# Ledger of designs, part 52: designed miniproteins, single chains, continued (2)

Each design is a single chain, and the fold is of that chain. pLDDT is the mean over its residues in the fold that is shown.

## One batch from the design tools (miniprotein)

Design m5789
Fold by ESMFold2-Fast:
Structure m5789 (fold): chain A 94 residues (1-94)
Amino acid sequence: EIEELLDELLKKGYITEEEREELLKLPKTEQLKEMIDKVLVYALDLLETDIEKFLKEKPEIFEILSKLLKLLGYSDKEIEEKLNILNKRFEEYL
């Protein structure tokens, strides 16, 4: 499941092949945290460089973040609350 998400991040361009290989060397919890960080950095770059692309990719970005947070052991309610806060912060930037 973590390896499938790493492959998804690579296919979507959220990470490079080199970053994927480095992530695979980390313990699972650290791996998930770094994956979340990589997705967030990608999203912030899109907000700065291409707002239309950000809006198009936003649902998929949030789905991936949801899956990663669930693997970290957060409940569905906690995930919804965290993603709602993130969404408000992104909308404030727009």
Scores: mean pLDDT 84

Design m5790
Fold by ESMFold2-Fast:
Formats: sequence, C-alpha cells, structure tokens
Structure m5790 (fold): chain A 80 residues (1-80)
Amino acid sequence: AAVPPVDEEVREDARRRLAAIDELLPKEPSPVLQQTGRLQRELAEMIVRGAPLEEITELLERQQRVLEELRPAAEEEAAR
C-alpha cells in the first residue's frame, strides 16, 4: 500500500464542495455547465464515500476525457 486513504478534512472539504455546486449552478444551466457540474459532483461524492485512491484516479482519468470532448463548447461559451 503506497498511498494512505483520504483524511476526514479532505472528505469534509468534498462535502462543502457538493453543497456549493448546487448554489453555483444557475436554475437553467447550459449543457456544458450541466456536464461539468455533474462531473464535479461525482468526484466529490466519491471522496465523501471514502473511495480508494485507485477509484478516484480512474474517475479523474475518465472525467479528463469527457472534459477534452467538452473543451470546444466550453471555449465557445467562455468567449461570450
């Protein structure tokens, strides 16, 4: 075992991030904001659950691929 599990402070931060995500998203979010908010929520929920670092790393790798696919739409939205 090379890496210790996430500590309670990291899990508490993740809980706060989950609460903040719902407040930061508009009532009618764009498809890009919906997807990025969903990805952030999924990651935070996994950390709160106390998932092993391996599962978190795999999720981050999958999320990175999704974010790369969303990049053109996100750049267009940011340019407005």
Scores: mean pLDDT 70

Design m5791
Fold by ESMFold2-Fast:
Structure m5791 (fold): chain A 74 residues (1-74)
Amino acid sequence: TTIAKVPATKTPLKEGQKVTVTETGPVNETVDLTAPWDGNLPIGSSVKLEEGETYTVTVKDENGNVLDEQKFEA
């Protein structure tokens, strides 16, 4: 288990927006991160990603509408 750097979103995050990291594979994991967020996991974060697994980063506004979505490998 590795604490990985999450790639920056295509649009800068605003206050009230949430970032969700979800595993895109046979095992699903979801982690919620709340703004402000700059594409890095917080120091001391309990978020653990499995090395070599593929994850989806989803940015949602305060009403739950998807604003941005990107895939990355940890």
Scores: mean pLDDT 59

Design m5792
Fold by ESMFold2-Fast:
Structure m5792 (fold): chain A 71 residues (1-71)
Amino acid sequence: SAKNEAAVKAAIEAAKAAKAGDVEKALRYLQEAISNGATKEAQKAKEALEAGDIEKAIEYAERAAVSALLK
């Protein structure tokens, strides 16, 4: 569905932004992923970013993309 595609795209872009150290952009894309139904993994990625755990944020953002692809 279009929502699943948007969630996948947003989660991938969030992971890229986090890898680049762009926390503001990563948070924006995670919010977009949440809005498109990738709630659980994207929310965990957001919490990890807010805690300063960039490695976990990247992992959860990538999992959000995979989860959206499988639905």
Scores: mean pLDDT 81

Design m5793
Fold by ESMFold2-Fast:
Structure m5793 (fold): chain A 100 residues (1-100)
Amino acid sequence: SMDEELAKEIRELLERELPLALAEIDRWAREDPARLEEMRRDALAYLDRLGVGPDDEARWEALLEEAREKAKEKYGEPAAEAVEEALRAQLELARRLVAL
């Protein structure tokens, strides 16, 4: 089905890209601290727009659950899992940037 194909594509993308993005953040922390600070500022603005603090795990889990339910209603369970995985990856990248 289309939803299962989309879920597979999102998972494959995350498995490929997330480790590379995390490694690049670590590289910029060593080699380009000014670039990292710019990205950190952008990550803070992103979290602020979502209404989630960087250390507010309860709000993060509530946001993930809301996003999952909305995706499930519109696209079904495989898409809900893929959307949760994608949003968790985005939040992990933002949290990594803010924690540095």
Scores: mean pLDDT 74

Design m5794
Fold by ESMFold2-Fast:
Structure m5794 (fold): chain A 86 residues (1-86)
Amino acid sequence: EREEVRKRIRELFAEVAKEGDNPSKESIEKGIEAAALAYLLDKNLPLTEENLQKYKDIFKQNRDNIEKTEAEIEALRKKVEELLKA
């Protein structure tokens, strides 16, 4: 039922909030699940396991792409620092 899903979303966000500004990998995964469930509720999409997994995968992929871009920027920053030392 939708109220049970809303309760689950609140519980997942509360668990993420307990870890503060340095969330563990587990807390990040809980955040992704909460976001996927919230999206399904907001868009009034069927609360099926297939839909939940689909949107979890989409949100996880988007996060992984952001982390990859940040790693590329950090690698470029290190190369510039090395060039400035030479």
Scores: mean pLDDT 69

Design m5795
Fold by ESMFold2-Fast:
Structure m5795 (fold): chain A 106 residues (1-106)
Amino acid sequence: MKEIEEKLRKLAEHFNRLAARITDFSPEALEAQGLAGSIFAKAYEALREGKKEVTINVTVTSAEQAKAVYEAIDALEELGLKVNVNITATSEDAKKAIEEYEKKRK
């Protein structure tokens, strides 16, 4: 129980650090933050259940959303969670951003 509580606290700290860096309140930036928040919420539930891995299924419509998704995944992996990612792009810019992040992670 204490180990799970500590991981949940660290997860909240990661989310708060990402939120604190938001200086752009455009609709695109707010949508990207919302998508990152949903990923953290899913990880929080997995950690509460004692799981060591989480599967993230997301659709991204912009490069900003792709960036937010990968920043969230990096934060989860830093906490020791194994992240399985299924990501779908609906725009060319989002698709290019995904390809660049995937190359950087290999």
Scores: mean pLDDT 74

Design m5796
Fold by ESMFold2-Fast:
Structure m5796 (fold): chain A 95 residues (1-95)
Amino acid sequence: EALELLERARRLAEELVELGKKSSSESLIEIGEEALRMVEESERALREEGSAEPLLEAAEWLREQAELARRGGDPKTAELLEEMARLLEEAARLI
């Protein structure tokens, strides 16, 4: 169940990278790639250590990036980042 939530978060991070590529936004690609790395580290920590700490740290970073995107007038990016954060927070609650 927690791993299913992380897989959904991974797909959203991949969608964010594709949005950056389509809009030729290097900053958006970088944010998406970092989100993907954080989701992958969260999956590793969950599978190998049963630890929720990387998931909560990733969720906090994603919420900060979502606020910056929203303030910058990019609600679609903000919504993707907020959804990823929510999925990670929910996965952490299941541990």
Scores: mean pLDDT 85

Design m5797
Fold by ESMFold2-Fast:
Structure m5797 (fold): chain A 97 residues (1-97)
Amino acid sequence: MLAELEELARRGAEGDPEALRRFVELARRRLRELLREQGWEEALRLFEEIEEHDPERAGLLAGQLLAAIARQGVEQIKEEQVIAYLRRALEEVLAEK
């Protein structure tokens, strides 16, 4: 999971637009799967709202959040922490629109 996202992120950062597109798509899908598997319905709702307003930014945020979860372990993370992160991201997206 993470290794593929890291490779796509590296290539995207180097100016590969297809790698960036694939990273966004894969990160968004992986985060939605994780949130559903954990039963974190409020976090999933907030993430889906971000996706509706800015799907590219949603993918970048998903990649960052997935990396943080992988480093700490999912069992060490509370839904409330994910909600706080996504709520701040949504507020920023809405302020720019």
Scores: mean pLDDT 80

Design m5798
Fold by ESMFold2-Fast:
Structure m5798 (fold): chain A 100 residues (1-100)
Amino acid sequence: SNLEKLEEIKKKLEDPNISKEEIKKLIEEAIEILQEAIKNNSKDKDKIIDLASEILQIIAKKIGIEKFYKALEEVKEEAVKSKNELEKAITVLKSIKKYL
């Protein structure tokens, strides 16, 4: 279920005509799914991490590299303190949402 939802988010983000508002909404949905995966200690954790990475790469391409790196720089210290890759992805996604 969480994997299927993340795959759907990825496909929607790949739409060349996607609006900025829809990107924000999809980022928020992705954050909720990643938070749930952490809480439930998901069996699919590795696949969820891979999909989160792919989603971040697609977002970087959509918003432009300069804006993406500014979002990363703002949360660099918080991301380093994160306990796992999913927490890091959530931190980065929250920062990106503020720059949209």
Scores: mean pLDDT 83

Design m5799
Fold by ESMFold2-Fast:
Structure m5799 (fold): chain A 75 residues (1-75)
Amino acid sequence: DEEARKLLEEGKEYMKKGDYQTAVDKYQEAISKARDLELRAEALRNLGKALKKLGQDDDADGFYRHAEVLRRQAE
């Protein structure tokens, strides 16, 4: 999961720069590579935040719900 963590951190840096579309791309890659449920849930929550910044609220809400399910499974 080191690669997934690196992609998650890169996504956060793009969020700070206001490049929300690149952040979405980085978070999607992090989700695809994450084997750890907590890491995947964090990437999904950050993806939702980036999508809300782009005005894609329905997609964001879906990813927030998915993240909550994974968080409960990791518990």
Scores: mean pLDDT 83

Design m5800
Fold by ESMFold2-Fast:
Structure m5800 (fold): chain A 86 residues (1-86)
Amino acid sequence: SALEEAIRRAARVAATGLANPLLSDENVFAGVYVQLVNAGLEPEEAKRLAELIVEIAKKTLEEDPNASVEEVARRVAEEVLAQLRA
């Protein structure tokens, strides 16, 4: 679905952003939020989903600090989609 594709792209933005030591948490959130808005989500939905994506991405890196950007992005997308199906 378009929503699933948007979430997978946003998860990759979060994973890539958190790997960049020059970006603050606020910069990473902004990047994820803009990606979701540009994918067609309403601003309030995009904000809630961006908060969830960044939270899960940070938790994933705390649990596995050596995880690759691709591994973090995949795990975040899977967890976000699982929570939305519950």
Scores: mean pLDDT 88

Design m5801
Fold by ESMFold2-Fast:
Structure m5801 (fold): chain A 75 residues (1-75)
Amino acid sequence: MVIEIKLSDGTVVKVDADAPSVEVGKVLLEAAKAHPKSGGAVAVGNAGLEAIENPEIPGEEVARRAQKAAELSPK
């Protein structure tokens, strides 16, 4: 299953929610690294780092947390 995460700059990051949390976390960190000026990208990067540090979290949960963090990130 693919979850789409929209960053504040309009970039859409597609992550495979069936992937291990570490793989999802790497995709999120790479997206945040590519778009460092977006507030949503910072929140998404933090979610990716937490996924790598806590591999017990399902990839789908990580992807959904990142999606909500990007949606709710302040300007």
Scores: mean pLDDT 76

Design m5802
Fold by ESMFold2-Fast:
Structure m5802 (fold): chain A 92 residues (1-92)
Amino acid sequence: SMEDKVKEIEKLFGEIYPLLKKYDPAGAAELLELLSEIREAVKNKDYEKAKEKLEEMKKLYERLIERHKDNAELVKKLEELIKKIEEAIKFL
């Protein structure tokens, strides 16, 4: 279900959150807000809004990769999250 895909994204985000908060606290906060908006959109079955917010989250992860390109551990984890977001978008 879409709810299960959002839970998977939430779990993976939670795993990288300490690393994100350390290197990019502003980006971490913006991602947390986007995740909250995605969760509410899915609960309301507003799949168009969920898709828009997932696309926005993907673009933010791509910007974070560019800002932190020398941090191989962070980049790898962000690329894994982008892949999961792309899977969720295709499911919508």
Scores: mean pLDDT 86

Design m5803
Fold by ESMFold2-Fast:
Structure m5803 (fold): chain A 100 residues (1-100)
Amino acid sequence: VEKLEEEALRHLREAEASKDKEEAVEHIRKAEIALAKARVKRLLEENQITEEEGEELLKKAEANIEKFMAWLAENRTAEQLQRLARREREALERELEARK
C-alpha cells in the first residue's frame, strides 16, 4: 500500500511540473491508478473483500479513471491540471501524515 501511495505522490509531483497538457494528464492518470490499487490492496489485507471482488473493483476504477482523464484532457488547461495535481498531492500528503 505505502509503495503505491509513494508512486502516486511521485506522479502528482511530475504532473505539477508538466508544461505539456498530455504529460500532465498521463501523470494524473498514473497517480489515480496507483491510488485505486492501494485502496483495493488495503481492503484485501483487511479481509473486507475477496480477490475476485478486488479484481472487479480495480477494473471498474480503471474504466472510471480513463473516462475522467479523457474529460480532463478536453476541458482543462495545463495550468489547471497542475493546480489539480497540487491539490491532490497536498491532500494525499496530509492523509499519510495523519497515519503516522
Scores: mean pLDDT 83

Design m5804
Fold by ESMFold2-Fast:
Structure m5804 (fold): chain A 103 residues (1-103)
Amino acid sequence: MVLTPAEKAAFAVLEEVLRRVRELIAELRKDPSLSEEEIAERAAEVARETMRELLPGLDREALQILLEWATLAIERAREDPGMSRETLAAFEAIREEVERALA
């Protein structure tokens, strides 16, 4: 299946946010003194800042797709006992920033 331009834009933003979050988590996990809550908070901050940087480049259709994907990811994460707190926090930050952009 070929992605639409809006789906491609939404996917590119999501991929970049998750890439930055993943790189941050890898660095933070080198410090054993950091709590899982502190790592989750830092992941949410990076996701939020990345979203604020990239959101102006998205049209309303791409924002709606990204909101749907983030919402589904959050629902699946909450049902998965193997899902990390930091990944859930990042998706919640993504959803909040998209909801603000759509308001």
Scores: mean pLDDT 83

Design m5805
Fold by ESMFold2-Fast:
Structure m5805 (fold): chain A 108 residues (1-108)
Amino acid sequence: MNIKAKIKYDAKTKTLTMSKEDEENIRKMFGFLLKNPNADVYVEIKAYVDGKLVYSTVAKSAEDTLAVIYSLATLAIKEGKDYTIELRLSPSKEETSEEREKLLKEAE
């Protein structure tokens, strides 16, 4: 069970946008984390500027995930650059596979 979502910041319009599917996936992701605070899961957070990976981290709680998103959104606004923020909720045990790590390199 992998839940993924994307948030985009458009520097020209100064707006954060996401698709309806991405909004639903964010809601499901945070709902899971809030209901299951001790679950062995993590949220991978990646930020891209002009298609280049500029930031990557892992959060284990809804609060930590929200803090990272806020920091990245604040940075995007201050820099006046187009940012794409990608979120992926995954079980920690599923990420022990080397083949799975290689598939995730497509997101770089």
Scores: mean pLDDT 75

Design m5806
Fold by ESMFold2-Fast:
Structure m5806 (fold): chain A 76 residues (1-76)
Amino acid sequence: MLLIDVVVATIRASLEQGLSEQQTIDTVASLLMSFFYSPDKAYEEARRYVSYAVELARRRGIDAAIAELRKRMLAE
């Protein structure tokens, strides 16, 4: 399973459930730490991707935000 697929699915589920941005960041950071990221790096990456997805979801909806997030993560 690609790490990108798991992160994207986690952010989608969190947004669909109406969880806060901070709760989503904490969940994604915990996921990244389970893939052997350091806590500092996990929170840095989680904040970056979650803030991007949340802002896009506010403007364009969840489906569009998740599609753009996946594209961005694959390009990095």
Scores: mean pLDDT 83

Design m5807
Fold by ESMFold2-Fast:
Structure m5807 (fold): chain A 68 residues (1-68)
Amino acid sequence: DRDALLAQGKALIDQGQQALAAGDGDKAAELFGQGARLYSTAAGASPEQVREDEREARRYARQRYDQL
């Protein structure tokens, strides 16, 4: 179910934002990566694009952490 994947992805991203607020960059990177993977999968992206979106989300979370 696409809607279920989107809802799960959103929940993981929300948890990632909470991890950033708590100062846990590693946990944030993992959660943002998992959320991006589910979003990209729900959008019908290729396996290659899903992996790239996951990497981009992890880089984004690390960048945000480094700015704190």
Scores: mean pLDDT 83

Design m5808
Fold by ESMFold2-Fast:
Structure m5808 (fold): chain A 63 residues (1-63)
Amino acid sequence: MDTRLEAIAHELAKLTGLSFEEALALVEELKKTRDKEKIVETLKSLGLSDEEAENFANAILSL
């Protein structure tokens, strides 16, 4: 895993209450999706705000 992927997973775990392992698996799946709207919807379903979900989606798509 690269350092950027781990950093994103760590921050997502803090915001959602997921374990690091769960957040890491989620980021890997969302990265494969390549669909910003789908990523934002998924993150919002986990309790993130619109702004947080957008920021994470952009970070994941940059991986």
Scores: mean pLDDT 81

Design m5809
Fold by ESMFold2-Fast:
Structure m5809 (fold): chain A 70 residues (1-70)
Amino acid sequence: LEEVKKKLKELAEKYLPKEEAEKLKKRIDQSKSVTEALKIFSEMVEEANLSPEVKSKMLLEALKIALEAQ
């Protein structure tokens, strides 16, 4: 779980503005499972002011991170 949280926070820092990245990191730190962390991440990405291409890439990278953790 901690490794998944770390990688999701790094992904947020790479693609999101600092303010949005910090909000996402705080919510991810409160997650209690990989599934919950993914749900929070996907909700925050969909709400972000990003192109559909960037959103899709972020969501696919997040899914890969979660699958590798199982």
Scores: mean pLDDT 78

Design m5810
Fold by ESMFold2-Fast:
Structure m5810 (fold): chain A 85 residues (1-85)
Amino acid sequence: EKEKLLEEIRKSYEEAIDKMDAGDADGAEESLLKAADYYKKLGDDESAEKTRKMAEKARKAIEEGDEMTVESLRTGLATQVAALK
């Protein structure tokens, strides 16, 4: 179960990166909220809360055209994806 949940979190983060690269604020938020729900199922409430805040920040940055914040979030997610592999 834990291994499968970690794989779903990784996939959700990869999906969020793709949506951010596409400028899809709705898709990026949805993918990050999905990852947060998987963290909660894993019992990692701290990572779930952090990921939910990241979803809100990503939506706002994409909607406002804050390219520097989007790039920073994307890089952070890519680092987390690498760590989950």
Scores: mean pLDDT 84

Design m5811
Fold by ESMFold2-Fast:
Structure m5811 (fold): chain A 66 residues (1-66)
Amino acid sequence: SKEEAVKELKDLTERALKQLSPESAKRLREFAEQALNHAKKAPTDLSAKNVVEATKAYILRLKAED
């Protein structure tokens, strides 16, 4: 559901912020703010899930750069 996607996105972001450098954490916070807004207004459960998957991919990129 969209509510589950929003919860997953929040949990993913909080966990990743503890693992990243301060610089990468700042970039993730900015990305997550926009992602959370997109997930909340998503027209379908699939659209909300796509936002979660995009956030996972972004976190992996930030970890690779750290």
Scores: mean pLDDT 83

Design m5812
Fold by ESMFold2-Fast:
Structure m5812 (fold): chain A 82 residues (1-82)
Amino acid sequence: DTPVIIEVKRLDEETVEVIVKTGDEVTKEILSVEEAAERLSLLSLEYEIVVEETGEVLSTDPEEIKRLIEENEVVRLLARKK
């Protein structure tokens, strides 16, 4: 299984740029902070997601994910299917 790298960059208080790198593919999408948190919460049900900076497993709670995004200019995540 190919690991997925996800970078969430804050553009303003309500908006983030989500960059997903899977093998040779790179996609960029502009989402609201709320939408990004909900999407990551759903992804955590099928993937083990680790916050690169801390080594901690990402919370499945969208409110905790939203707080992580709001407290950081950039959040880098490593996702593996299991």
Scores: mean pLDDT 81

Design m5813
Fold by ESMFold2-Fast:
Structure m5813 (fold): chain A 60 residues (1-60)
Amino acid sequence: SEEEALQKAKELGRKGIEEARKQGKELYELAQEMAKKMGTKELGGAAFWIYKQARARREA
């Protein structure tokens, strides 16, 4: 469902920022910059994207 997907995106957003922090300053800085630019409402989307990037690098 849409509501369920939105809540999962917010949770993954937070985890994405934490994973980016562990993977390197560059990804963490990017996540912070996007959050600042897009605002709190959009933070989940930006952080979710970072999470996917971090996961892809871990699998490579």
Scores: mean pLDDT 57

Design m5814
Fold by ESMFold2-Fast:
Structure m5814 (fold): chain A 88 residues (1-88)
Amino acid sequence: KEEIEKKLKEFKEKLKKELEELEKNREEILKSLSPESQELLEKLLNNEPLETIPEDVNKAVLKEGMTLSDYLEELEKKFKELLEEKAK
């Protein structure tokens, strides 16, 4: 059962690091935006209608065509796969 404890500890450490990376990435993105772009990003995240999305805001959501929500969804799916593999 020591092997299970080691794997769970490693999994928790990896999960914590990935969550910390995500939080840091989000903060860096928000800090790099102008105040006007930050307001537009907040409106977008709150599902408020926007006529257009500025290019810098598009870049700030990590990747062309991706929103922060899409990135979070990918990260959650990655965590689920990692958890399922540990359960095997």
Scores: mean pLDDT 56

Design m5815
Fold by ESMFold2-Fast:
Structure m5815 (fold): chain A 100 residues (1-100)
Amino acid sequence: SLEEVKKKVLELLDLILKGEEALENKDFELFLETFKEANKLVVELLSTLSQEEAKKFEEEAKKILEELKVATAEERKKLFYEYVKKIQELADKVLEYYYS
């Protein structure tokens, strides 16, 4: 499972970069697709620690998704960077668990 965790973290990083590029190119449809895929990976990673924490993240991610749908281009960038900080903290927590 550690090898699977590492693989999912790398896939998550690729999705973050793809999402950032999509926002820069104003490709909101591609951005939403990468955002949804990233959320799925984060939920899967958190589920290895706690189903409760995974559910909490999923609810928070749904709220961010709804905010992104009505946000301006500038607001979307801000929301995305706040989201990236959150998932970075969660990914670090998952990795620390497996290396401890």
Scores: mean pLDDT 82

Design m5816
Fold by ESMFold2-Fast:
Structure m5816 (fold): chain A 82 residues (1-82)
Amino acid sequence: PEARVTIEADSKEQAEKAAMLAAQGFADAGGTVSGRITEKDGKAIAELTVRAPTPEQAQRAVDGAIEGAKKAGAKVLSVELR
């Protein structure tokens, strides 16, 4: 099972902070995370992919990532579960 979370921030530094907090949320929920940060039009986009053994663990990782992004002041644009 795989989940993808896309996060928007006002700067690369804020996106990195949001991604780090999201990664901590993934780890706390029993998932692993990979991701990338791109910059566009003065904003930064972090695309995070989580892999977990079960769909339930993937969902918990996503919930943790959303909470982490909120703490960093970033906006969650999309969430996809596969």
Scores: mean pLDDT 75

Design m5817
Fold by ESMFold2-Fast:
Structure m5817 (fold): chain A 90 residues (1-90)
Amino acid sequence: SEELERLAEAARKGEEEGKKLAEKAKSEEEIKKLVIEAAKKFAEAETLEEAAYYHGKAVALAEKLSSEQLQEISDEMREAIRAGIARLNA
């Protein structure tokens, strides 16, 4: 369907931008901040296409981090997602 095609395209665009941002990042700490920002935007997304985009972006950025580094930011990512969900029920 056109809807699934649009979601797939949005996810691909997100992945492309995530890879580009990771290449430009000056440190792993900067990549961590970008992952948290993408997770926050994903939680705040008003459309499925926007959600797909930020999901793709977050995944591409997260691929540059180790499992240990991902665990370090897991609390901030969970808080970002909870904040987005709470907004939907306000």
Scores: mean pLDDT 81

Design m5818
Fold by ESMFold2-Fast:
Structure m5818 (fold): chain A 89 residues (1-89)
Amino acid sequence: MAREIAELVLRAQRTHDEEAIARVLEIAAAHPEEVQRASEVVEELAGKPVEERLKRLDEEIERAEAAGEEVLAGLLLAAKEIVEESAKK
């Protein structure tokens, strides 16, 4: 599930697919606490080196998966992919 949510978020972000955007918004509305936690993690990592951001995201993803917080895990997986893509440029 977490990976499917990550793929959906990345599709919305990369392609501006209206269906993908609508599905992301529906998931966010259903899981506001998990969305808030994902936002807090991303904000805390803002301005940190890429290596530190990736390490922290991996730790938070593992924690979210262990807790069954699949929306949080999926949002953090998408954030990790965006950070990795930024590092390749």
Scores: mean pLDDT 81

Design m5819
Fold by ESMFold2-Fast:
Order: C-alpha cells, then sequence, then structure tokens
Structure m5819 (fold): chain A 85 residues (1-85)
C-alpha cells in the first residue's frame, strides 16, 4: 500500500545520505513494526507482536540519527506525493 511505498522510498534516501548500514537498520525497523502490528491481530501471537514492537523501538533508539533522517525522508516523500495530486 501507500505506506509501504513511502517507507521503501524513505529507506532508499536514508541509504544515499547515510549509507547502507543506516538504510538496513531502518528496513529492519519498518519490518518489525509491520510484523508487530500483524501479530497483535492474532491472540496466539500477541506476545510476539509486543516483542517485535519493542525491538523496533530499541532499533530506533540505537540508530537515532538514522531514525531522524528516515522520518525526514518519509515527510519529503509524502509531500512529493501530495504535490503530484
Amino acid sequence: GLGQRIDREAIERVGKEMGEEAANAMAEYVALRRLGKQYLGDPSSAEKGKEALARAEELAKKHAEAYRKFQEMREEVLQEIKEKE
């Protein structure tokens, strides 16, 4: 969906500005956030969902500069999409 496209384009821009390690950290962050939300939808995997979201938050704290750049790039991509409408 649109959110996945925004995340992917933002990660690519993080990679160009900060390098592959930063891009990989943000890709893992996004994957853990998506898995966490998916797992929370099933009672049998609710605990896995909480763990995935906690790991995503830990990655964002560990890679704080990459996370800040990722958020900036997400806003940039979103504004570009709005301008094309």
Scores: mean pLDDT 85

Design m5820
Fold by ESMFold2-Fast:
Structure m5820 (fold): chain A 85 residues (1-85)
Amino acid sequence: SLAALQELDAALRASEETLQIVEDIARELEAMIAAGAALADVKARLRAMVAEAKKTLNPEQQAVLDRYEARVLAIIDAKEAALKA
């Protein structure tokens, strides 16, 4: 139906919006790391950017950002542990 096609279009646009947010966050964090920022500051910035983005997003988009945040935090924590070893 036309309604089903409109729902699919809306879902695809929401996915594109979520991917753009993830790309913007990744770019900011990569720039911070390249500039020699402390990993604690990188983690704080990630959390702040995700929290801000979630204010305008639907629950499905929020769940994607929560998974992204968890994965990136795990990567940063692993890097921090390796640097201390």
Scores: mean pLDDT 86

Design m5821
Fold by ESMFold2-Fast:
Structure m5821 (fold): chain A 90 residues (1-90)
Amino acid sequence: LPEGVKKGLELFFGELEELAKKILETPSDSEERKKYLEELEKKIKEFEEVLKRTMGTAPEEVKKEIEEEFKEKLKKFEEELKKKLKEEKE
């Protein structure tokens, strides 16, 4: 994985973790929580577009590595957030 991409992923998921913490600090079914969840979805989509542009100029092997790393980290993040949200309020 290219060092710049690796660092970009670390920073991005760090921002998502901070946003997830804010989501969990807001009341369940509040307008604020909805706002943070919408912001989370927007940040993920925007970062995916950035990665697509980066991959468009990369060798095929590097493109595959970037795609796999991002999808793995995103899946783990989404599963952790979903678990915490489910445990907070039934």
Scores: mean pLDDT 77

Design m5822
Fold by ESMFold2-Fast:
Structure m5822 (fold): chain A 89 residues (1-89)
Amino acid sequence: MEEIKKEIEERAKKFLEELKPQAEKLRENPEDVIGGLKLLVKAAKKGLELLEEMVKAGLVNLPEEVIEEEKERVRKQIEEAEKKIKELE
């Protein structure tokens, strides 16, 4: 359990480090709506992936209904952002 937790934490930290340069560029270019939406999709997809792994590892002590609701929220956010990207292309 401790090993799996550390692996998930390390992957989350590494992912946040990879997002930092993209987030900084968006701060300098606030008019880049497509870039912002793409960053949101990337972050949301990784968050969903990590959440599913934490649940499988037994690291999330929440009711199943709450976990599923959060997963659906993230999926809906991804879908909405991807639709907006296609509209703005």
Scores: mean pLDDT 77

